Designed miniproteins, single chains, continued (2). Designs and how they scored, part 10

Each design is a single chain, and the fold is of that chain. pLDDT is the mean over its residues in the fold that is shown.

## One batch from the design tools (miniprotein)

Design m4315
Fold by ESMFold2-Fast:
Structure m4315 (fold): chain A 98 residues (1-98)
Amino acid sequence: SELEKKMREMIEALSREIARLAKEAGLPLTEEEVRKKLEEDFKKAKESRTDLLLMGYALAEELILRGRREFEEVREWLISQGLPEEAIAELERVAARA
């Protein structure tokens, strides 16, 4: 399935980026830990791409709110992953209040 392939690719990309942010910030989050959490949710999602994206957003928000990364870098990456405009706008609002 194209959707399953796309979701798997997004899990891999999200896991790498979140782990990279965590490593630079000195946070005890590894790519494997992030990937396992995302993969577990993927199996339970019943084709819910939204659930995976929301989990990725929550992790990205935590890293941004801790002052470890600037939103513009994360935003550019999220756009490259094909995230919906509404979700990006929500993250921008969260970053603006941090």
Scores: mean pLDDT 60

Design m4316
Fold by ESMFold2-Fast:
Structure m4316 (fold): chain A 62 residues (1-62)
Amino acid sequence: SLLERARERLAEGERLFAAGDLEGAGKQYTGAYTLAQDAGDEALRERALANGRRVAEASRAR
């Protein structure tokens, strides 16, 4: 399902972020956002957006 794929992308993004792979994490969170939006899951979409924003801010701080 779209929700399962969105959660998989979100979990992968979290793993990559913890490993310091900001580019990889950002791509996964963008994918999770799109899938959550298509599935109509507002809470999951907001979570993906917030995590993507954190990645962007961390990348600028380098």
Scores: mean pLDDT 85

Design m4317
Fold by ESMFold2-Fast:
Structure m4317 (fold): chain A 75 residues (1-75)
Amino acid sequence: MNEVKLVELEVIEVPEEAQTEELREGLEEDRRAHERANKETLENKGELSQLAQKYAELTTERANELAREALERAE
């Protein structure tokens, strides 16, 4: 089978009440980045897979950072 090796960081789940516009945008970008990375890795293997993995990883980290800040502000 063709294996797609993508490294995903754990995304922090937040309740809807704690989701700010910034968090929602971050999560949307994270989903889009992961979808793009998965499509690129599936269609174009090799070096692109490494770049796609790194990009998805960094985007997920940013989304988690926004989630953490949103939770703190939603106190």
Scores: mean pLDDT 62

Design m4318
Fold by ESMFold2-Fast:
Structure m4318 (fold): chain A 77 residues (1-77)
Amino acid sequence: DGRDYFIKGQVALAKGDKEKAIEYFTKALQGDDPLIAIMAGGLLYQKFSKETTEEALKNVGERLRKAILKVADIEGK
């Protein structure tokens, strides 16, 4: 469940566990919920990097990948 992974990612961030945070947000981003995927992608971009976010998006459909990257870039402004 993408929502469960998103929550686990937030908990991992709070504990300072960067590797687990990236893992859980990547799983949330690759889930079937587009809103959770966009939020997870935004957090990966803001807390880590654009490159980390693009790596997590490798198995995501092109339309959703573009939407996530666009929203993440706008939130950084």
Scores: mean pLDDT 75

Design m4319
Fold by ESMFold2-Fast:
Structure m4319 (fold): chain A 70 residues (1-70)
Amino acid sequence: MSGLELAAAYEAQRLIKAGVSEEQARKAGRIAAELGLAGVPGPEATKRGLIEAGVSEERAEEIVRKLLES
């Protein structure tokens, strides 16, 4: 398994635990992992991934805030 696939799976698991659907979490986790490799900061990468996966901007901001508190 590639490092990108492992990172994407890890991010998806975190998002599922935060209440994101499995489908959206897997898509968001993949995008967040790709952005992270491109040098985007973790919270910004996760927020952008969630929005691209179809999560509302307000909900994405709430999820990222909760993950930073955890």
Scores: mean pLDDT 81

Design m4320
Fold by ESMFold2-Fast:
Structure m4320 (fold): chain A 95 residues (1-95)
Amino acid sequence: KVKELIREIRKLLEETGEELGLTEAQKAIAQMFLTGLIRNAIENKASDEEIREMINLFVENVESVFGLTEEQKEKLREVAEKILELAIEAVRLAS
């Protein structure tokens, strides 16, 4: 069940990366960063507030490090809320 939620998050991030026109390297870095954050949240039994802060940190870093345009930022922020919902569910089920 947790593995299925992580797979859904990874799929959403891959689809979003394609829509944003990210390079293969950028998509790989984003996947590694987000999955690392979610794994840490599971291991530490993070609260919903901590998970939200984690997803916000992910979004801010992707926007700044990849130099996203305003249009790309809007698309990423739309998907970030869905990723947050799935991440909270995954951490709750794993705890």
Scores: mean pLDDT 85

Design m4321
Fold by ESMFold2-Fast:
Structure m4321 (fold): chain A 86 residues (1-86)
Amino acid sequence: MVTPEQARKAVAALASGPSMSEGEVARLRELLTHPDPAVVLAALETLLRIAESNPAVVEPLRPVLEELLGHPDPRVRAAARALLEA
């Protein structure tokens, strides 16, 4: 079971480099498509903080972020929109 805290730590580790590998992108995609909206929200909030200093993290995640604009949780939709506009 993935917790919101584990999701934050994983996102920070995966997005720490100047570019992400396909494997790192795939792992982030798993976190962003997790069935627990609290895990998805924690991952998105962590990515928003990282994107402030490294906007390049958004581009490989753009397709999954666009899918999240249709998520049932309005907080997830808002965070995904903010990332796409960063």
Scores: mean pLDDT 80

Design m4322
Fold by ESMFold2-Fast:
Structure m4322 (fold): chain A 103 residues (1-103)
Amino acid sequence: SEELKREIERARQLIEELKAVDPSDKEKMVSLARELINELSRAVEIAKKEGLLTDEQVKEIENELLRAVIFLNMLENSTDPEVQENFREGLIEEAERVLEIIE
């Protein structure tokens, strides 16, 4: 659908923005990561409503979103920029896995 296509495109834009953030800018990384998780959740709900996902795919996506939320929490609570970079990368990887299933 056009609605799902727009949400996927927005999520991809947020991934690129998150990748471009200076590793020292924790507040911007957290803000973009939170927006990305919110956008992915909307895309997943649209895909579910349109019957595009199997029960197995829904379970995989829910696990990937849970891991993304864990990475966000770890990013928020970390004070080490190098460790924060690892959490950002992990969150991006989980986001890309969600998009691969939806597309």
Scores: mean pLDDT 88

Design m4323
Fold by ESMFold2-Fast:
Structure m4323 (fold): chain A 55 residues (1-55)
Amino acid sequence: MLPDAATEAQIRALADQYLAEVKAANGGPEAEKARRDFFRQVQALMDAWSAAQAA
């Protein structure tokens, strides 16, 4: 659950980019790279959000 609208908006932007890259890859190996990059970036945002909540 993401209570922070700013973090949710950033994740949504990353999800839009991921979907666009998957569509452009048309099932190619770039789709797996896009998936991995998306989860990596979401994890970084969640870590940053958690650090902000702890401060």
Scores: mean pLDDT 76

Design m4324
Fold by ESMFold2-Fast:
Structure m4324 (fold): chain A 70 residues (1-70)
Amino acid sequence: DLEKKAEEVRRAMEALVAYGEHLGPVTAPFVQKGEEEVQKYIDAGDVEGAFKSLSEQLYEMDRAVAEAAA
C-alpha cells in the first residue's frame, strides 16, 4: 500500500511539472518548491505530507496564473 501511494504521489508530481511547463514561467517557483517538498516527504516516508504539499502548490499555481491573466 505504501509503495502504491508513493507511486501515485510521483505521478501527481510529474503531472504538476508538466502542467507548469505548459502554463509558463509564472508557475516555475511553485513547481520547483513542490518538487523539493515532495522528494523531502517521500524520503521521510510521509506520503500524506507529500500529497498535502502538492495540493498546496497546485492551489498557488492556479492562483498565480489567474492573477497574471487578470
Scores: mean pLDDT 77

Design m4325
Fold by ESMFold2-Fast:
Structure m4325 (fold): chain A 56 residues (1-56)
Amino acid sequence: SILKLPRELQEKLFELEEEEAQLGTRLSDKEMGERVGVSPTTVQEWRQNRPSFKLG
């Protein structure tokens, strides 16, 4: 895909995903986008096509 998020934004998205896992809840694409500073559509696309790696 030609659409790549900067590493820093991907790290923030992984941090929020880990927060969701810890809380047992799910953030909406809109809420996650607002926290990272990207559109809800960008969050949705990242969730569908997210990298095979994760932050430790």
Scores: mean pLDDT 70

Design m4326
Fold by ESMFold2-Fast:
Structure m4326 (fold): chain A 96 residues (1-96)
Amino acid sequence: MEEEVEEAARRLLAAKTAEELREAAKELVELVKRDPSLAGRVLDALEEALLAAKTREQKEAVLEGAKELLKVLPDDIELIQRAIGLILRAIGELLD
């Protein structure tokens, strides 16, 4: 499980296309759904992916991943606030 999250996070950060980023983000969200303790690590990876995103489509893929992650987060106010913050940052970058 921990090796799976590290591998999916590596693929997310190495993604060159919006589609590759979406696929890796989807895998990370499914891992959190199975093990909520991974939520912080997945948020770290998505936050780094947003900083690395070069295209509008890549930023939209991070936004999609963050929205899906928010639906599966545990009842942890800090994690929920981080996910909302990531969503707002992604929207801000899409608006320039």
Scores: mean pLDDT 85

Design m4327
Fold by ESMFold2-Fast:
Structure m4327 (fold): chain A 72 residues (1-72)
Amino acid sequence: MEKFSKTLPSGVENMAYKSTYEMVRIAASGGKLEAALGLVERRIERLAQMGTSEKTIEAIRKGLEEALAELE
């Protein structure tokens, strides 16, 4: 139920969101969506094992979801 506060999101969360969104969008335009999905899943698993903030992981998931929404 937590949302990103209107107080500036941390640079890490913004970078995680934007980099994931851009990577998936670019890969999909090149017909490499499956490879990009695998990379995102691996990234999430690695960050979770490293004890990364749940908000950072959610930012990655939001970037992925928004990129997929554009692809229809």
Scores: mean pLDDT 74

Design m4328
Fold by ESMFold2-Fast:
Structure m4328 (fold): chain A 78 residues (1-78)
Amino acid sequence: SNEEIAKKLVEIVKKNKLDPDKFIEHIKDIHRRYKSGTPLIYLYSGSVYLDGSLIGKITKMSEEELNEVIKLFKELYS
């Protein structure tokens, strides 16, 4: 579910002491690059914090689904 994905993203940010705003920007960039035709293999190699399963889920999302995940992430991070 979108909530479970948001929870996993919050865990990654907290565990790795990342900036949450920059991490959201990174997630948006992965989604944008995939929708613009970047092959999945380049997105897998470019992300240290995300496994292939999470990248696969993010890239398959609509823009509306991604916006819901980001909203849930912000609610759960606080």
Scores: mean pLDDT 81

Design m4329
Fold by ESMFold2-Fast:
Formats: sequence, structure tokens, C-alpha cells
Structure m4329 (fold): chain A 76 residues (1-76)
Amino acid sequence: MKEEVLKLLEELEKKKDALAKYASKETGLPYEEVKKLIEKSIEDARKLAEETTDPEVLEKLAQQAKEAIELAEKEE
């Protein structure tokens, strides 16, 4: 569970440029600003995944990471 979440966050980090491009188009915010927000969100999610023992929190993080990866892939 925890290893799966960390692996998904690593995959998301590899796709952060595509995700930032997608989010910039959706929000109208500058690409560089959105990229910084995404990088911070990934770091915060990683820290939460390492600190939590709650299976529901881990499942939610996994789902959010999967959805973000799918959005990044749409931009590719």
C-alpha cells in the first residue's frame, strides 16, 4: 500500500511537466507558477504517505495520484 503510493508519486513527478501544462490551460495560471504548486503538492503527499498509518488516507493519495497521471497523459 505505502510502496504503491510512493511509486505513483514517483510516476507523477516524471509527468509533472505535462500535468503543469494541462493545469495551466485549465486554470489560466502561468505554467511556471502551476509547476511550482504541483511540485509542492507531490512533496507534501510524499511526506503524508511516509507519516500516515491510515489505510484510507493512503487509498485517497493513490486515487488522487492516479487521476493526476491520467490528466498528464491527456496532454501528451
Scores: mean pLDDT 81

Design m4330
Fold by ESMFold2-Fast:
Structure m4330 (fold): chain A 83 residues (1-83)
Amino acid sequence: MDEELEEIYKRFKEASEEALKLAREAVKNKDEKMLKDIEEGLERAKGSIEKIKEKFGEKAEPIVELYEKTVEEFKKLKKEFEK
């Protein structure tokens, strides 16, 4: 059970790092479509996080925190793009 959660966390962390890297590149290149695609991806991920939270409860807290941090970093990048 905890091993499954650890694998989910690792995959989510890798996906989060890649998404933020792509978001930074999109801001630099003024690629509005890429930013929108990443935002939609984060919205879909919210549903997955809710399911993980339901399945694992408090043990899912690190994954939930990672998602929330990723969303906050993305919001900062989106504000930078809109300047």
Scores: mean pLDDT 81

Design m4331
Fold by ESMFold2-Fast:
Structure m4331 (fold): chain A 95 residues (1-95)
Amino acid sequence: VTQEELEERLKQISNPALGQAIALIDVYGLKTGELEKALEEIDELIDKELAGELTDEDYLQLAYEIALKLARDSGFSPEQLQLVEERIQEAIANS
């Protein structure tokens, strides 16, 4: 998937702040393969949420955990990970 496809998908889900947080992580120049894997995991969560198998709260929590793992696996420094965590907390607070 492309960054544009990610942004379009995330705009269509509940909690647009989550979409913004994930898009901000991608802006730091992630490897395509690492991003693709994370997107596959997010697609599974979206499917479960739409099927009513997952609550909005559970979806949001799991999606943020995927975003943090993506940043970590992409070789973000401790300082960059702290910034990502701060943006995720801000996104949660604004949702």
Scores: mean pLDDT 61

Design m4332
Fold by ESMFold2-Fast:
Structure m4332 (fold): chain A 89 residues (1-89)
Amino acid sequence: LPLPEDWSFEEAVERIRQAANERFRKLAKEKGLPYEEAVKLDEEFSAMTPEEAQKLIPKLKELTEKMREVRLEVQRWFSAQIEELRARR
């Protein structure tokens, strides 16, 4: 990931985070996973009361589990980028 050397640690971390989000979306889409449905459900969940949200938890868990492999891959990539950044700074 090309990061300018003059960037602060905070700016570099934010860039890596944005790249991780893009990578997650791309991989989920390539694998035919319900990324858009998961995003919509998460938005609905965030707008609900705790009592209403509990009814959506099983479906949110199902979608989260379906995307688990992609999430773990992106998390590993993100961690590696952060470790490299720390080693350089």
Scores: mean pLDDT 74

Design m4333
Fold by ESMFold2-Fast:
Structure m4333 (fold): chain A 82 residues (1-82)
Amino acid sequence: SVQDFAQNQIAQVQAYMDQVMPQLTPQQQQIARDSLRDFQDTVNRIVNDPSLTDDQQKDQIRSMADNFINQMDQMVAATQAA
């Protein structure tokens, strides 16, 4: 189901965050927490959008998760380049 897919994507993003948070500065950790909240809010809007098909909802959620991970990877890389 879309709900199960969304929960799995959120869990994967949260697991990734748990792994990378120790590598970030306190300011970057706050940005990361705010970004995670925005991600969860966006996923919630997508799963509750009656104009989207199940496949469209899953595609958008996956795209959002991929974008989030990519942004966080860039932040980690920038921190380690100090």
Scores: mean pLDDT 85

Design m4334
Fold by ESMFold2-Fast:
Structure m4334 (fold): chain A 82 residues (1-82)
Amino acid sequence: MLSEEEIEERIERIVREFEENYPKLSEEERELLARELPDYIAKAVAIMRSKGVSQEKIDEFVAAVRAKDARTTARLIVEVRR
């Protein structure tokens, strides 16, 4: 089970990875993100909420995800689902 602090660390790391990886995404990968994002965000939010992540951190995650990065979003969702 992920602790609140561990989930926060994951979110911070992923936000930083967004800033590094977003310019490296292909147009196809960005389009995939835009299409799948709402479903993936909903699932990730439900999992984070069930693990006790604060609403403020969830909102930060959602905002960062919407601004950037299909691959990083998919990776974070997989990690949070663990």
Scores: mean pLDDT 60

Design m4335
Fold by ESMFold2-Fast:
Structure m4335 (fold): chain A 77 residues (1-77)
Amino acid sequence: EESIEVVRESERDGVHTVVVRGVKDGKEYLTVATTTPEGRTRIRTTDLDNSKLVSVRETETRTLEELKEAAIEVLRE
């Protein structure tokens, strides 16, 4: 079964961070997305069972909501 949840949201010095945890077919993934004050966004997804970085995406988001959506979309693949 698939599940996706936002497990953490934080802001420090204008940098927003969203952490999303997903489970797909019994396998766990963690996506960490960060956005700078200029809207520069980096999204990293890790396979938690293998401790392996599986994707890195760079994009632009200007709102926390856009950052959350981007993180969720990357995790859905």
Scores: mean pLDDT 79

Design m4336
Fold by ESMFold2-Fast:
Structure m4336 (fold): chain A 95 residues (1-95)
Amino acid sequence: DDIYDWIVKPKEELQKLLKSVGVNREEYTLREILEAIDLYIVRENLFLDEEESGLVDLSNSELSKLFGVDKIWLRDGELILKGILSNVDLSKIKS
């Protein structure tokens, strides 16, 4: 299975971010969480430059708590994925 199709349960800090972008469920796919984080970055205008270099300022945002860093490149998919995985529980409802 594609890791992005894994069903996960967000922990408290990630759930707070998800609720802020208008989604409130117990379980999500990793893809849905990545999409919600992208929407959060755009909505809160966290980009450090107008030229879309992909550098975002996480300081004073919920994302700084999730990733443990004040700045991140959006192209750094491994760092983003690690931050998400640290803030979710794997919820495999095995039928």
Scores: mean pLDDT 73

Design m4337
Fold by ESMFold2-Fast:
Structure m4337 (fold): chain A 75 residues (1-75)
Amino acid sequence: SEVARLERISQLTAEIYRKLSVEEIKKLANSSNEEVSEFVKETFGVELSDEEAEELRKALAVVVNGEAERARQRA
């Protein structure tokens, strides 16, 4: 389900935040979906789809840049 996928991405985001410095996370957030997928496979043994890699990259970018701290409206 959508919720299960988001939960998985949230867990991976938290683990990456625990293991990597903010600077390393920023580099990963600015990487391609393929690079993110390869990193997650090598580091955590988890295979991500392109869609999941993109969601993870976006989540990491939000965490690093604090963009989510600004008013977020779903509409």
Scores: mean pLDDT 74

Design m4338
Fold by ESMFold2-Fast:
Structure m4338 (fold): chain A 96 residues (1-96)
Amino acid sequence: MELVKKAEELVDESFEALREGNLVEATEKWMEAMELAVEAEAKGEKVPPELSARISSVGILIASEMQKSDKDTQEKVKKIIEEGRKRIEEIRKEAE
C-alpha cells in the first residue's frame, strides 16, 4: 500500500513538473513512480488500473515534449529512461 501511494504522489509531481516545463524532473519522477509500481506488483500488491493509466499518460506527454526539446535535454531524458528501464527489468527478474 505505501509503495502504490508513493507512486501516485510521484505521478502527480511528474505532471506538475511537465506543467512547469521541467521535462528532466518530470522524467525522473515518472521513472521512480514506475519503479515503485513494478516493485509493488513484484511483492504481490495490486496496482490500481488508474495508476497504470496515469503512468502511461505521463509517458506519452514526456515523449511528445522530448521531441520539441533541445538535444541536451533529449539526451538527459533518454539516459534517465534507459537507466530506469534497466532497474525495472532487474526488479521483474528478481520477482520471477
Scores: mean pLDDT 84

Design m4339
Fold by ESMFold2-Fast:
Structure m4339 (fold): chain A 84 residues (1-84)
Amino acid sequence: SEEEKKLREKIKELVRKIRATTDVDQMIELAQEIKKLAEKLNNPRLVELADRLIEAMQRLKAGDTSAVKAVDELLEEIEKILEE
């Protein structure tokens, strides 16, 4: 539907904003917005990936630098689903 396409485009915009920021707190807020839109889209896989993304970003905020790769991989997975 047109509404579903608009929700997907909003999530894509939020992913781009996450990639453009270095502020971890802002990244977490943007990831929480992705989760809300994924819930509206009724896509459980996107909701699960958004939850994992928030968890990885929280680890990064706590000083776990190994979470950088997890964040990148989760953003790539979200983008791949949105191209379906």
Scores: mean pLDDT 89

Design m4340
Fold by ESMFold2-Fast:
Structure m4340 (fold): chain A 89 residues (1-89)
Amino acid sequence: MLPRMSPEAEKLVAEANKLIKQAYAAYQAGKDDEAKRLFTEAFRLYKRAGEQDPLVDAMARLQIGVLKVVAESTGSPLFAEMAALGREI
């Protein structure tokens, strides 16, 4: 039987994913400061959820990996900073 995420972890992940979508939309609109704020909030929620559930920790690491690839492909300092922040939080 595979363990399911706790209800609290699921709620935190859902909120974090919503913030990440908003952060990408802000970035595409040229609102880098707003995108940074939204990514920072999302990563804090992922950290809290990951401390309670190892599956969420794995999902957070995958998201950080995606941001690293985007940073390397676009040369964007914003995504490089967000990838580093996600590892430190």
Scores: mean pLDDT 73

Design m4341
Fold by ESMFold2-Fast:
Order: structure tokens, then sequence, then C-alpha cells
Structure m4341 (fold): chain A 97 residues (1-97)
């Protein structure tokens, strides 16, 4: 079920922040994916009354997923991204999407 998949994503994001803190880049990226998934869940349930469209929420989720992928690739190479490098990376992803 799409709702069950989205709920699991929200829980994974919240768990990552609780275990590693928001300062951890992977936990931060998972939290952003979870926030977008939570908004999409509210939209599916007809409870979302925010200004963002489904397409804008899906774009936000895609940006966060691309960010997570790039952070994980850097960590696999033993490289850690600074907060400034993370901010630059988000802006680059936003321009491409």
Amino acid sequence: SMEEELEKIVEEGEKAVKEKGIEDPIAGAKAQIGAAAKALLALERGTFKGPLSREELERWRKIAEELLKKIEEKEKKGEKLSDEELEKLVKEIEKEL
C-alpha cells in the first residue's frame, strides 16, 4: 500500500534523527524525505490544506532523495560533507529539478 510505504518512510526519518541527531547529514536528509512523505500522506487522506500541490510535494521528496543518495556516496568514500557543502548541494539539485 502507498500509505503504508509513506508511513514507514516518516518513521525511518524520525528514528534517524532520534538516534543520530539532526546534525548528521544522512539523518537530516532522511528527515526531509520523511517530512515530504508526511505531507503526501496528508494529501492522500484528504487532510492536507497547505499551499503546496502534489507535484511540488513530489519534487521536494525527489530533491531530498537525491541529496540522501549523494551524501551516502560521499560517506562510502570516507568523505564527510560540511553544512556549507550540503547547502550548495541542495541548491544545485533544486536547479536541475
Scores: mean pLDDT 79

Design m4342
Fold by ESMFold2-Fast:
Structure m4342 (fold): chain A 87 residues (1-87)
Amino acid sequence: SEKEKLERLLEEIRRKLEELGVDESVRERLLEIASQSLEHAEAVLLYLEAARLVREQGVEPPEQPVPEENSIAALKAVLERVVEALR
């Protein structure tokens, strides 16, 4: 059932990426990170939700919108920057 859960999360991520109008290279990078595990996919979803909130509040996103490393720690670091931008 983990594969089924991951597949559903990946579909949700793809949908959100399209809604946000994310560039192809960034989309591929985020999907690459998300495909690593359920925890990675959940972290990517959280990141995309934070990015949506930044856009809604008219705040400019942080300089580096996508982590260079395929790790949950890197995703959380980017998320922390996005959350700080909302304050």
Scores: mean pLDDT 68

Design m4343
Fold by ESMFold2-Fast:
Structure m4343 (fold): chain A 100 residues (1-100)
Amino acid sequence: SLLDVAKEAAVLAVKGVAEGKSLQEIRAELRRLLDERGVPEDEAALLLTVLTTLAQEYLEGKMTMEEMIEAAARFLEQAFGASEEEVEELKREMREAWEE
């Protein structure tokens, strides 16, 4: 589903940061995922913009990883209709990707 791909994209963004990837590398990997899964252009642009902005703010020291995780989960709740259970599952998956 679109929500499942959006969740995978959020986890990929956190993993990219954890692995020390540049913002450009993270953006390119997110774009490839969204293109490969056939995400519609408007939803793909929204996911790419929000997730790269969150990654950038973390890399610039403007937010903690927990704040990035919370912001990504709330974004999926509001934009893609994630349930409270799906939000909590996503936060766990993002924390696992971050290794904390």
Scores: mean pLDDT 87

Design m4344
Fold by ESMFold2-Fast:
Structure m4344 (fold): chain A 84 residues (1-84)
Amino acid sequence: MVEEAEKEAEKLVEEAREAAERYVEQSRLGDPDAQLEQMGREMQRLLDEGARIAEEAGSQEVLEKMHGEVTKIAREAAERILEI
């Protein structure tokens, strides 16, 4: 059901926010380049999982919203890490 897919996508966005905050904090402790690379891989994994959920639900809208939110979170976190 689309409503179930929307909830799963929302959970992935929340996981992305939590991951981003952890990677930014760890970057301040001494290895921003390694944390940035690892964060990129984790965010891509979340995007791939979200795409699968949207495909199973047949909802392009769920895909676009989730992809946009996760991508924004990743970009903002990467900018914060690059400022360290």
Scores: mean pLDDT 83

Design m4345
Fold by ESMFold2-Fast:
Structure m4345 (fold): chain A 62 residues (1-62)
Amino acid sequence: GPAELQAKQAAIGEEVAALRAEGARKGLPVKVEQFLSEDYGEVRVTVGGEEHVFSIDINALT
């Protein structure tokens, strides 16, 4: 439901913030890309060439 979607979004936000902090600490470039559709969301975070992908199945969480 909506609470599960909000919790998943919050968790992804914390992971993204942690990766940004790691990049800053290591002096590495951080790139964040977001992809959003009606039924799917994705955040890609690249830290120094290493890609981290976080996905949200909006349809399953609403």
Scores: mean pLDDT 79

Design m4346
Fold by ESMFold2-Fast:
Structure m4346 (fold): chain A 83 residues (1-83)
Amino acid sequence: AAAAYEAAYAAASAAMTALLREHAGLPSEEPLEIIEQFIADTVAEGEALIARGRAEGNEELIAVGEGLIRGTLEPYERARLGL
């Protein structure tokens, strides 16, 4: 469970950080919409994995889903707070 969470968190965090970095210099509001859509899609995927893991009694799927959600949200929250 811990290893699956850490792997999913690291992958999501790297993807979110890369997306934030890629769009930080663009002169329009469109980058914010792209970032928000990516967050919405990744959180939905993570929630679907958690629901499936709960239905199947699969703790590894729950851990992957939780890691995807937290790995996506924490870099975004940090960026919003200027941290």
Scores: mean pLDDT 78

Design m4347
Fold by ESMFold2-Fast:
Structure m4347 (fold): chain A 100 residues (1-100)
Amino acid sequence: MKKILEELRKLLEEFLAELAKLGIPQEVLDELRKLFEKALEALEKGNIKEAADLLVEALLLADEVARETLSEEQQKRLRELIEKLQEEVGKLFERLQDEL
């Protein structure tokens, strides 16, 4: 479990760094980080559903802010980043379920 949580934290921090490069405001990045920390805490407690729900909430917030703040080209890049993150997180959640 600890190694999977460390891998997930790294993925989430890399995602936030890419969002910062796209021009997502710092206040939104801070809110996304709070949602990600809550998701990590839920996973540490074995609550996979709560963690998944929190991650979905964070991704919906990122998409909403991008529609108001970013160009169409930057929005396309954000969608690619979200799809990649969802794929990588899904693989980690499958591994976590096998360890629980």
Scores: mean pLDDT 83

Design m4348
Fold by ESMFold2-Fast:
Structure m4348 (fold): chain A 78 residues (1-78)
Amino acid sequence: MEEEREAARRLGELAEKYVKDGFSHLDELIRAAEESSLSVAGLAAKYVEGLTGKVGQEIADRILSAAEEAHRRREAAA
């Protein structure tokens, strides 16, 4: 759980930076979400939902979708 919480914190910080600075970090954020476990992505998405209304919700949805798709691909490959 400690590693997952730390990873979720880093992903959340990246999302917060994207929300404050705009679009320039989206590709990095999505890549990090794809490399994250579903639990890490879920924690980060919950954090991001709290940031800024509609924009936070859109970023949370993108994080979860990227992680779910990557997880699905890993399950199919296993």
Scores: mean pLDDT 70

